# Designed miniproteins, single chains, continued (2): the designs that were tried, part 29

Each design is a single chain, and the fold is of that chain. pLDDT is the mean over its residues in the fold that is shown.

## One batch from the design tools (miniprotein)

Design m4983
Fold by ESMFold2-Fast:
Structure m4983 (fold): chain A 83 residues (1-83)
Amino acid sequence: DQARVEAVFKEAEELEKKIEKEQDEEKALEVVRWMAKNTSGGVGRILALYLEAVEFLETTDDEAARREFLARAAAEVQRLKAE
């Protein structure tokens, strides 16, 4: 169900916005990195993609590059769901 994949990505984007607004961003990222490392299978891969997205947004102000990255991540999530 494509709606489930879109819902997961929407939640990831909302969490990303919250992390950006918080002053304790580094601690929040450490928790997510720990979860990605200690979670196996598709969920672990999705969390790893989310961490890459957060790191990318911290280092770039290029909207076009952001859209391209999110599109690639969405395709990867769909691929993992199909497995």
Scores: mean pLDDT 59

Design m4984
Fold by ESMFold2-Fast:
Structure m4984 (fold): chain A 67 residues (1-67)
Amino acid sequence: GDLEAALRYAEKALALSEDPDAKKALEAGIQSLRQGDATAARAALGEALKLASGEAKRYAEKAIQAL
């Protein structure tokens, strides 16, 4: 896994997200990535993926794929 790539994609997903619940899940995922916790990050990003739409969803998918 590439935690730096996952972090960059997750931050881009957060910037493009408008849904408050998706933003909260992405922020949790980003925090886990910064701590090096890939398992917690995957769980949080998976929740964000269910809530996100459009381009934000595509970047959340890329973040999970990078893990």
Scores: mean pLDDT 86

Design m4985
Fold by ESMFold2-Fast:
Order: sequence, then C-alpha cells, then structure tokens
Structure m4985 (fold): chain A 90 residues (1-90)
Amino acid sequence: MIREQLYKQAEKEGRTKEDFDKLLEERRPQLQQEIEATAKTDPRAAQKAQVVLQAIEDNTDVDSLLERLRELGASEEELASLRRMLTANE
C-alpha cells in the first residue's frame, strides 16, 4: 500500500509515521491549491495529481494508482519512475 512505502521513506529520512501524517495534513490545503492552479494550464496534470493525493489518503495499492494514472494519459516512463519510487523501500 502507498502509505506504508511513504512511511518507510520518511523513516529513512529520520521522521516518524506521526510526523509524516502531520505534514500531509498541514500541507493538504496547499497541495489542493497547487492542483487547482495547475488545472488552469494543464487539466490532465491536475487530474493526475488529484488521483495521487486521493490514493495516499485512501491508502490504495500501487498497481491501482498506476492503472488509474495510465487511464489519464501518464506515459510508461512516468509510471515506471513512480513505481520505482513507491517500491524503493521493499
């Protein structure tokens, strides 16, 4: 699941699960504002960013996230990079 991979990355950076959850909660309004700003110039990129944010909130599996991003027009290179990043701590 996505959150478990992000927690492992946070731990490698010297942060706790609670620190990560707090940062995500504090940055959520700012991330939403950035997504809305992106939607004005690149609606597809904004949709992809919204899907990623929702997947983190819902703690979906990586494969489900990547499939949804592929449907939104993410390149195979983008998907491979994201998969590598999200599974680097396995």
Scores: mean pLDDT 75

Design m4986
Fold by ESMFold2-Fast:
Structure m4986 (fold): chain A 91 residues (1-91)
Amino acid sequence: AAVEAAAEELKRTIDELAARGEVDPQLASEIKGLVDRFVAAVKAGNRSEAASLYTALQLLLVGGFLEGRISEEAYRTLKEKVRELAAAADA
């Protein structure tokens, strides 16, 4: 499914950004956990849970950026990848 491919791309991007010091490694792990939970909710057909997890993922990115745990460039990249993940889930 497109959502699984988008999730793997997002997780790969997070790992690359964390390796470059642009994302806190602990936060990177938390984001990947939410991505996996989002994919599971989508695959289960639980639209309300998927929507809640998408909101949680967006808030985690904003919080991480405001706390300085995500660089500005990484925040822009991850925000777009999260939007692509949501679009793939809705296709």
Scores: mean pLDDT 87

Design m4987
Fold by ESMFold2-Fast:
Formats: C-alpha cells, sequence, structure tokens
Structure m4987 (fold): chain A 84 residues (1-84)
C-alpha cells in the first residue's frame, strides 16, 4: 500500500496555469508520509528550513528521495522569501 501526501501552496501561483502550486508524493509507509507532510506544512507556515529538513532526515526513505524532498523544501523557502 502507498500513502499520498499533497501540499497546496495557496499563496503561490503556477505561472503557466495561474492555479495554486501543488506538490504530490507517494510513500510506502504511513510514518514516512506523515513526516514529509509535517516538514512541508512547517515550511509553508513560516517555520525554519533546517527544522523541516530534520523531519525529512527522520523519515525511513532512500537517500535519493530525501535529497529530492530537501531540494523541494529549499525551493519553497526561497520562493516564499522572494515574494515578501
Amino acid sequence: MTYKVEIVLEDVKNPLTGENAVFGFTFPSKESAELVKEAFELALNGGELEEAIELIEKANLDPETKALLKAALRSIYRYRKELK
């Protein structure tokens, strides 16, 4: 079974479509999905990037998946900072 995590960026528009930006991921375990969801929610709610990355590192995921998720978090952080 896989668990889906979907994060909607209500303050961020996709420049190609004008719709809210959305990140969707699927995970083999509920625990990993919950940690990833918490990390992205923390980043979107003005939490520290380092704290969000720590949650990703706690998830039982392969190194490549962790690297991609950390890259996505850094992109969200930079994008929100540039809009303020």
Scores: mean pLDDT 69

Design m4988
Fold by ESMFold2-Fast:
Structure m4988 (fold): chain A 63 residues (1-63)
Amino acid sequence: SELAKRLIKHETGLSDEEVDKIIEIIKENPDASDEELAEKITEETGLDLETAIGIVEGLKKLL
């Protein structure tokens, strides 16, 4: 969704491609914990774990 993408870009400064990857990781792993998703996001984007957890928690409310 455009809203989710805009929020991530505003908070992190990531590229469109990196934001799309974050959204895809969450959508492709519906049974994963927030911590598991955050770890995967840190591996793909280079964000720190604390920031990634916050993104996952926020996005799950919008997706």
Scores: mean pLDDT 77

Design m4989
Fold by ESMFold2-Fast:
Structure m4989 (fold): chain A 80 residues (1-80)
Amino acid sequence: HMTPDEELLARLLLIAAEAEVFAAEKSKDNPEVQKREIEGARETVEELRALFERHTVSPDLRARLDEIEKKVKELEEKLK
């Protein structure tokens, strides 16, 4: 089980990843900016995965991370 401070950190990182995905989607007309935002979102997702592997995490937080990672993968595919 995560401490309240660790859960707060997880929620802040989830918000950061969501903001990065949103920024990437809004930057479709600027491939360089879009790529940087996608790379940032990927890094944040990997940090969250590492945190979640060390703890028993609520299903809600796991589902939220899974949804963000799916969006990041879809954006990465479109940049191929």
Scores: mean pLDDT 83

Design m4990
Fold by ESMFold2-Fast:
Structure m4990 (fold): chain A 110 residues (1-110)
Amino acid sequence: DPVDKAIEAVKDIKRFDQNFIEEIVELAKKYNIPVPLLVLTALAYLGVKRGIPKEKLVEFFTPAYAFAAANNPLAGKVDIELARYLESRGITLEEALKELYDHVKKKLGL
């Protein structure tokens, strides 16, 4: 299951800071996971670990992601890949994060 593999890859992500985009890209390459899936899974994982309600994930992480993406040359490519991933699945960012949040909780036994 690609989602279970993504959850295992993101377990070492501790902060949503200026290094987030580079860390995600490196982990995606190391574990051969699509970058958009790993970004979404990392956001869901951090939300679960911080006790953020799944309904608040987009509200909470949108400013933090914008900060992490600022002045990073990889951010534009990641944003394009994320938009295409969501479009190809016919789902919104909120729907994708909620689905992954529930999957992460189940995987962690919460």
Scores: mean pLDDT 79

Design m4991
Fold by ESMFold2-Fast:
Structure m4991 (fold): chain A 97 residues (1-97)
Amino acid sequence: LSPDTKAAKALIAAGLGSISAEEAIELLVKAGYSRADAERLVSAVLARQEEIIELYNNAKSEEEAKKRVAEEIAKIMVEAGVISEEEAKKVVEELVK
């Protein structure tokens, strides 16, 4: 699993409320992200937490829920400038397997 996919998994867990912000930051730092980028990404995800939970709950299937949440987290990572759109596609592909 790539460092970016590991970071995305932690961000998904934080976005769905499954782990704390502090736990997510430490997981991103362990994945190779700077603490500043980790804090910025976790803050961005938590700011959209209600939207992320709604994407999960409004999905027609668990497969669709996983894909929608993965796409939203990858989008946040691209908007934050930590990955490219091409790298985001690979992250989503790895997350939905």
Scores: mean pLDDT 87

Design m4992
Fold by ESMFold2-Fast:
Structure m4992 (fold): chain A 73 residues (1-73)
Amino acid sequence: MEKLKEEVKKLIDELRALAAQLSPETRETVNILIDKLEEAYKKAKTKEEVEQILSNARDFLERVRELLAEEQA
């Protein structure tokens, strides 16, 4: 479980770094979603909850990468 939690933390840190490169308005919205993800991570008590959060974080990271690419196009 601890290894999965470490992976989620690394994804949250990467999401924060990518969000910093977005326009101010988009950054605000993305950071709100990252905050919700971090709250879910802190409240997670089971391995299944952490695995679901990890999956959601990976999907969210891909979407933020696409959004950043669209803004920089």
Scores: mean pLDDT 82

Design m4993
Fold by ESMFold2-Fast:
Structure m4993 (fold): chain A 98 residues (1-98)
Amino acid sequence: GEEYAERAEEAARRAEEAGKKGPEGSVEAGRAAGEAAYAAGKGAEAGASSEQMERAAEAAIRGGEAAMKAGPEGGIRGGGGAAGGMAAGWMGIRKAEA
């Protein structure tokens, strides 16, 4: 759980840094956003706590937003990050209610 939340947060930070480069960083930002979403999904599968899943979901959303702001290629890749973050958040809510 914790490892994947940390990985998602680190990937989100890389996406934000790449996004600051604008269009030149858009592909890198999109890739990092995808890594954040992947980590969020893996955390949920690995039995992360609801709090860990929420942190990973928020990181994936931030990474996706940064990629979308960087440019069209980042937007396409970052959209996956935002969707992954939402899915991880949903799984966290379901686990908390179970």
Scores: mean pLDDT 69

Design m4994
Fold by ESMFold2-Fast:
Structure m4994 (fold): chain A 100 residues (1-100)
Amino acid sequence: EEERRRELLEQLKKDIENAKKYLDRAISTIETGPPLLALFDIDNLAYYLYKARKLAEEIGPEVLEEVKKFEQEMRDKLATLPYAEEVLAHYDRLLELVKK
């Protein structure tokens, strides 16, 4: 059981690291490239955050709260950028798609 918890934490760490990479790519694409291309990075960001939330739910409430804080910080960062309404609307649509 303790070994399973460690395995889940390692997987969670990798999923969060991937989410951060796609967030950084999305921000860079919005700032320097055609902003709508960032939607592909947002798709990957949403996928890795979804996986991280599922793992955090299995690990415990403390880890789940940390993932939720990261998600809120991500939303706050995206909200300050050009095309924030379109990007956040796309992210919210993806969350509804995985709701069940």
Scores: mean pLDDT 81

Design m4995
Fold by ESMFold2-Fast:
Structure m4995 (fold): chain A 77 residues (1-77)
Amino acid sequence: MDAEVKRLVALAERYQDSALMYLEWSKETGSESFKKIAEEYVEKMKEIADQLRRLGAEEAAQRVEKKTEELEEMLKS
């Protein structure tokens, strides 16, 4: 894997961890502000998926997109 692709995948994983953390806190506290922060991290992950696709890393981009879809489903609940 290209060094840039590896960097972007690692960044997406960090954003995913942050989104999950804020989503959990939102559910525990009922805080709309925590939910909004989780949504912002999901949007950052989508930006990374777009960058990965532009670099030709289609499989990595699809994996990040699948994780964003799972997070968006959790945000709807």
Scores: mean pLDDT 85

Design m4996
Fold by ESMFold2-Fast:
Structure m4996 (fold): chain A 56 residues (1-56)
Amino acid sequence: SLRDRLLAEQDYINRRIREARQMSPREAAELLRKLLEEFPTPPTAVFLRDRERELE
């Protein structure tokens, strides 16, 4: 279902964001931008953009 997919996507994204925090700011921003390209849907994209802004 869509809910199951959203939960799995959120878990995946949270793992990537946590790893991005251990990278340099430049590399973290690039990783988050790639995630945004992979998940351009409104709810997920908004979540990712918020994290990207915090890292810049």
Scores: mean pLDDT 74

Design m4997
Fold by ESMFold2-Fast:
Structure m4997 (fold): chain A 72 residues (1-72)
Amino acid sequence: SMEEAKKRIENVVNAIKNSALKLGLTQEEADRIASEARKRIEELVKQGKPVDEAIREATREAFRRILELRQA
């Protein structure tokens, strides 16, 4: 259902944020990455991508960004 999809997206966004914080990013950086991941998942789903594929793609993009910021 759409409600279960929304819960799953929220859980993944929170997991990305927590991972960013554990990897040494600031609260502001973690919040921004989590917000960008949420928007990316919503965009991909609106484009017709299945929720699980949208989550995987957005998660890969988010972790690439976390690693870039860790090296700054």
Scores: mean pLDDT 86

Design m4998
Fold by ESMFold2-Fast:
Structure m4998 (fold): chain A 90 residues (1-90)
Amino acid sequence: AKVNIAEARKYIEEKAKELGWENFNLDTASDLQIQQFLIKVADHYGLTNDSPVKNIMRFLILKNAGKKLSDDDVIAALYEFLVEAEELSK
């Protein structure tokens, strides 16, 4: 579903802060920093290296393959991943 990007940004930033990433900046984050953040999320929620991580990694691969993806698309994908991760932890 189409997400409100401003609310998605706030949610991601608050989750990053909860995980000890006070200085995590979505506008300047490298692909490596995003991958490290995803690993911390997966570890925090006790997730396996399966579907949710694969989905966001596929999205990042498409971005790196020269697809013209907006930062908003990355933010929406991160938001959906975080929501799914929290749901799966239950």
Scores: mean pLDDT 64

Design m4999
Fold by ESMFold2-Fast:
Formats: structure tokens, sequence, C-alpha cells
Structure m4999 (fold): chain A 83 residues (1-83)
């Protein structure tokens, strides 16, 4: 199940983030995002994109973080339209 794999990769990303391995967190959040998008789970995709934003902010990539926050908000809106 793509959603289950997405959830596992997101939790792995969280573990790397908690260890301050922000590059490791980004790699796992990106893989999680791809799986959520492939399964059209826009709620999961929104959460992974928000987590990517937080990781990029920790690396000082503030412009990328802001762009990811906008993308996360748009994905959240798409998830509401699926209701």
Amino acid sequence: DLIDRGNQLQRLGDSYFDQRDYRGAIRHYQQSLSLYLDSQDYSGASQSTRNLSRAYRRLGRDGMSRGLDISSDRLQQLSQLQS
C-alpha cells in the first residue's frame, strides 16, 4: 500500500529531523511526498510538504521554506475538495 509506505517514510523523516539530520529528513520526506501524490492522498502530501518546509528552514533555506508552505496550503485545499 503506497499510503502505508508514505506513512513509514514520513515517520523516518521525523526521526532524522529529531536527530538534527535535516538532509536525511528531507530525503525521506521527499520520498513520502511522492508516494502520497501517486496515491492522490493530498492530505498526506500536504503534511510531508509542510515537514519539508520545516527542514529547509533549519538549513537556512527560507525562500524554499516559504514556497513549500504555499504548496502545502494548496495541497490541503485539494484534500478538502476531495470530500
Scores: mean pLDDT 88

Design m5000
Fold by ESMFold2-Fast:
Structure m5000 (fold): chain A 67 residues (1-67)
Amino acid sequence: APQEEIDEEVAVALAEIRYAIAKISGDFKTGAEELEKFADELKDKYPVAAQHARNLAEELRKEYEKA
């Protein structure tokens, strides 16, 4: 199996874990910022994982901005 397939799946899982931690802890601002940085780091090699992290960060930011 290509390294990219394994890393992409792991990257998606890591983004989801970060999102879940932010939701449970209520630290939406830090969670959104970390997910955005993670997405930016992933975008060239793992665009699907990057987009997923970006979408999760946007959801957290919307919650943070409404608080």
Scores: mean pLDDT 77

Design m5001
Fold by ESMFold2-Fast:
Structure m5001 (fold): chain A 110 residues (1-110)
Amino acid sequence: SKALEQVKEYLKEFKKKLVEKMKELGVPDEVIEKFEKELNKLIEELQKKLEKAKTVEEAVKLFEETMKRIKEIILRLMKEANVPKEKIDEFLDNLEILSELLKKAIKSIL
């Protein structure tokens, strides 16, 4: 599906922006590598689920569940690495903004 190929490109750009933001905030490279590995796995799982989704509503729910899991993983990894709360809060705020923009983009092409 042409729409699914566009979703894959949006998810790829979303991942890139998250990794860049972690680097800007001074998150240790080891933490970034662990997050990127888990993020790649979650994005691959989401892509497979989206291929089987029959409605836009189902696709949006799958996306929202995946974003929740991403948030939980990054929060855990940043806390374990003793990243200051202020930087964690800034990252989570940016994650919410990027997530909402990505959700709107996905809705517009599905």
Scores: mean pLDDT 84

Design m5002
Fold by ESMFold2-Fast:
Structure m5002 (fold): chain A 92 residues (1-92)
Amino acid sequence: MSARELGIRVIGLTLRGIGALLDGNYEEVAQTARDLLEIAKEAIERGDKETAAFAVRQLVWLAEQSGHPEVRRIAEEAVKLAKEAGVEVDLP
């Protein structure tokens, strides 16, 4: 998968997460968070720090908006992985 394809996937998942939040579908929010974590892992493995940072930022935002414990835990895992890989994430 190219860096561009990973970036487009992050955008698509972020939009899906927003839709799930608006619907109150927290199970779908949690699934979207898991999918974003997998993309962050793939980007880190490829050395694509920009896409990894982008995915982690979207995941942290999703955790803050949902307030869901599972989504927060997934976001914390993503932040830890990014930090261990030397990926700088500008968190709001």
Scores: mean pLDDT 84

Design m5003
Fold by ESMFold2-Fast:
Structure m5003 (fold): chain A 94 residues (1-94)
Amino acid sequence: SSYQEKMLELLEETRERILADPNASEEIKALVEETLKAVKELVEKGASVEEIYRVAMEKLSEVAQKALEEGDGATAREVLETAVRLKEILEESK
């Protein structure tokens, strides 16, 4: 698969893990779904790895902020680990 597809697959895995978190609020779940939708649309349009990374990081920062505000450490950790892995995919694409 392409690097764009790898980023989408990673975010899909992250969504499944956050949805499995019993402390994830409906607001966090909605932000995660918005993240997946935005990234999927970019992949379908043939957007660059850099653009997908930028948009994903913007959306994930919103998820992380909400998780921290709500005391959901599990979701905050998942977002941080996903951010590191997205950066690794971006660097591999260069």
Scores: mean pLDDT 88

Design m5004
Fold by ESMFold2-Fast:
Structure m5004 (fold): chain A 81 residues (1-81)
Amino acid sequence: SELYRALAEALLAGDVEAAQRAAYELGREVARRHNLTPEQIRELAEKLRQMLIDEGVPEDLAEAVAEAFERGGLEAAAELA
């Protein structure tokens, strides 16, 4: 997925704004493709946050990415309901 690549590139560059945009769009895409509930979206966002921290991404950046992913996913889920 081009969105996964964009997120990975932004994370490697330490570009918070680009990482948040990519994560938001990724959240929308994942929620739409898998018809995720708000609860499932929040669970995935928390798992993403923890995974990024475990991989050595700075805590503030990991949190910003997870929050953007959650926001995108929740907005997409609301549009599909």
Scores: mean pLDDT 85

Design m5005
Fold by ESMFold2-Fast:
Structure m5005 (fold): chain A 104 residues (1-104)
Amino acid sequence: KEAEEYFEKARKIAEEEITDPELKETVLKLIEAIKEAIEASLTSDPAERAALAEKLTEELSEDAEKLEEWLKDPKYKEAIEKVIEELEKAHEIVVSEKYGKKLE
């Protein structure tokens, strides 16, 4: 129904399909960072939006090196791809809510 439902689905996939505790923690952190990035895109202040985007990009870049090692295991790659799919759906809902104000 709402973007939060898809973020919750992404978190559940990470909790259930990722058996390695360090990778699970990293993926859950990325889900939260992506959620913040999507929500920041709706912020009315362009300066605040830019600052948040820069901070999140920096944080994601730091985690990218760790994810590259984990993606060498095919079982984790599949779980991560499922997480990304749910996050894409959450983004679509958030964008729809923003544009819905113009259509309503």
Scores: mean pLDDT 67

Design m5006
Fold by ESMFold2-Fast:
Structure m5006 (fold): chain A 60 residues (1-60)
Amino acid sequence: MAALERQARAIAERHDIDFEKALEALRHAAAGDVEGALATWNEMNKAAGGASGGAAAPPA
């Protein structure tokens, strides 16, 4: 699991996303579930804002 943890951390730092979400996406990819990995990746990428300056803090 050390390899997945290192990969997840690198992705989280590079893309400013949650480490847990990155690890989840990598788990899907490692299991051969490409669609599940992409779905998780897209969700966390959306949550991270994906735009400079953010989209302003959303209401709770």
Scores: mean pLDDT 69

Design m5007
Fold by ESMFold2-Fast:
Structure m5007 (fold): chain A 55 residues (1-55)
Amino acid sequence: MEEAEEKKKELLEKMNAKVRAIMADKSLTRQQKMELIAEEFEKYVKEMKEIDEKL
């Protein structure tokens, strides 16, 4: 079944969408954008690791 690969793709697309939204937000400073991007990336890595551990 392709469920794990589908979840990985969904997580990557979700992270990329969040990062793009953060980068497009003109109300945020560069520092704030970097911090928010780091949080989204950390969440993505954690979710990806959980999927990989089940494979």
Scores: mean pLDDT 79

Design m5008
Fold by ESMFold2-Fast:
Structure m5008 (fold): chain A 82 residues (1-82)
Amino acid sequence: SLEEKMREELKKAIEALKKNPQDRKAWETILGYINRFPELLTEEERNEIIELAKKLSKSPDPEVQERAQRILDALELAGIPV
């Protein structure tokens, strides 16, 4: 289904960021999912994204810091506590 495909792409993006925090496509995939379908995030997916974004928001790389903060801000705007 479309939902299964979208969730698989989200999972791949999360795993890609764990390996390479500079992966712009992975950041854009996660942000796009939160902006379009925040209610479809499972509790496990929310917790994993929040933990990863909080960790990377402290990165010495300013682009990584800013992208992580955008994810946290998008989650808060969607009503998901971070």
Scores: mean pLDDT 88

Design m5009
Fold by ESMFold2-Fast:
Structure m5009 (fold): chain A 80 residues (1-80)
Amino acid sequence: MVIEAFELSPEFIEYLKKLEEEAKKIVEEDPDDLEALYRAYAVALGVPVEEVRELRKLPAEERAAFLAERVEELLKKIKE
């Protein structure tokens, strides 16, 4: 069965929320931190940095769509 959030410790869940909040703050305060965020996404998604660079050139909506597709593909691989 698919693992739900209950397997994540409360600390881990808080960390994820903090990361999301920090990402929003960093984008507003320092555009250079966006590079670190995209590198982190590349590692998390297991994709080459070249795809992350492409995402950086796209508007936010297109960027979100690409990330969602990569995440979906990764989830399918894990599931199957």
Scores: mean pLDDT 56

Design m5010
Fold by ESMFold2-Fast:
Structure m5010 (fold): chain A 102 residues (1-102)
Amino acid sequence: SVEDKLSEVSSASKEDLEAMAEIIENKESKHPDNFIVEFYNSLDEKDKEKFREILKAVVDQDKEKLKELLKEIEKENPALYLLLKKLAEKLGLKVFLEVSKE
């Protein structure tokens, strides 16, 4: 499952893993008060899609796709890039953190 794959690439709690998986698969979550869901819901439609693409790239461990997405976001919306880095640190998204150091 997407949740199981996320558990292999993060140190997130069960609720955080469920929230991320639901955002990837359904664009919505049953955990409206979860900080990841609140973050996602605060984004406009373009940035919501970029966030979902980033989560998918993390799940797939697609470092090349993740590098491309992060460079685009850093250029187009540097504030969002910094928020995503803080989110990745909090969730222990290993692949994201490795790519962000390059």
Scores: mean pLDDT 83

Design m5011
Fold by ESMFold2-Fast:
Structure m5011 (fold): chain A 56 residues (1-56)
Amino acid sequence: NALGRAAAEEALAAARAGDAEAGQRWGTLSMSLDPEYAAARAPELTRAFREAAARG
């Protein structure tokens, strides 16, 4: 659904910005609202968190 999809994109944006707390909260909301879309986006979200962590 549109809200779950928006939550997934917010999680990815937060993760890329290095905001791990916001990324985690938006990711959890996305899983609750649209688990299929959230699962499909999970590899990108994981990669974004890893890249942000590597940058410091």
Scores: mean pLDDT 80

Design m5012
Fold by ESMFold2-Fast:
Structure m5012 (fold): chain A 115 residues (1-115)
Amino acid sequence: SIAEKMIETIDRLREALLNNDEAKIEEEIERLGELFKEAGMSEEEVEEFKANLRKMIASAAGLGDRLGALESMRHAAEVGAENGDALEAAKNMKRIAKAMATGEAAGVNTPSLLK
């Protein structure tokens, strides 16, 4: 399913982040964007998601906080896979990335929905 591919892509993105592999990070962000389009998300929402995800990954937030955000996104994808709703999974992942990116822009490294 699309949601199962999202889980696999997040797992690869997590590995790339742990290895500080910038090229692989960018590859997996683009792959998530493609999956979000397949799920039915608009081009504008997908571009906003990718921008927020890049900001979160490049942020001064501790590695644990950034990994926590990816785990929250992975959980949203798992729920989407179980319910057969990849679009809802994508929307939830977009909210997580935006919250983390917005917190970083405001000088907050741990948004209230992430711990």
Scores: mean pLDDT 80

Design m5013
Fold by ESMFold2-Fast:
Structure m5013 (fold): chain A 85 residues (1-85)
Amino acid sequence: MTREDLEAQIAKMKEAIEKEKPDKETILKLGEEAPEAARELERLGLPPELVREAREVAEYAESDPEKAVEAALRLHALLQLAAAA
């Protein structure tokens, strides 16, 4: 993943979480994309907290959609800070 791809992913996550009640398909899509983001964040040497939040989105997407949304919100905030640095 390039920096440009990461910025695009941040934008997609922002759009998804701005919906007060994201549907199950949106949550599953976030879970599908989160592991790839986590791998790239780890490869770029970014904080382990970012990797952990991305993994939580993936883990909860199918089992607990509400927790997946909460993890996605935290991941989005952290990714936005990382992209600004």
Scores: mean pLDDT 64

Design m5014
Fold by ESMFold2-Fast:
Structure m5014 (fold): chain A 78 residues (1-78)
Amino acid sequence: MERQKAIDELADLAGTAAAKEGGNPEAARRMVRQAAESFNLTPEELKEIIEEVKKDPNATVTRILNLIFKKYSEKKKK
């Protein structure tokens, strides 16, 4: 349940970022949800990404996706 809530919060942040940069908020939400689910990110990893995005009010969808990819890469090396 905590993982699903974190994914939903991250997807909402991506939707907001897409709206600010003139993109499609619904497409951004789907893309971020799919990435988080596909990379099997933990609630703790998702929370770290959420905290970093919240510190940057100008975070783009690309920035959020890059943070997801970075966490996946770190997890795979362990």
Scores: mean pLDDT 79

Design m5015
Fold by ESMFold2-Fast:
Structure m5015 (fold): chain A 81 residues (1-81)
Amino acid sequence: MEKEKKIKEARELLKKAFEVGPDSEESYRYFIEAVKKLIEAGEYDKAIELARYLLSILPEDHPFYEEVRRLLKEAEEKKKK
């Protein structure tokens, strides 16, 4: 099933992010992809939690900061029920 597959992919991406270290640019990419997969899977609460965590560790001037803010907003809007 598509949803279950996306949840597995998100978990694999999270494991990779922690393996390379959460303050590396490669780790940031894994976290961002995991947030996207969680949103696609309808796991909005987990996507929101992960996006908020990522914003807490990302420098505010980093290019990914605005992408993560946008993903957080998307997940919050889709959770609206």
Scores: mean pLDDT 80

Design m5016
Fold by ESMFold2-Fast:
Structure m5016 (fold): chain A 63 residues (1-63)
Amino acid sequence: MEIVERTFEVTLDRVTDEAMAQLAREAEEGVLRELGLSRDAVLSVTAEARGNTITVTVRVARE
């Protein structure tokens, strides 16, 4: 089993909980599509805001 981690950074004029949730969802879907994995492979999706910059980290397990 291999753990794959992808990190994305996005700078927005306004950071909202809705924007963070949408970016986290889009990052998760993008990683799963790239690797041909299902949602069951997702270990964690973390969205963190620092000022106007949102960092989304997606961790998935693959065989």
Scores: mean pLDDT 82

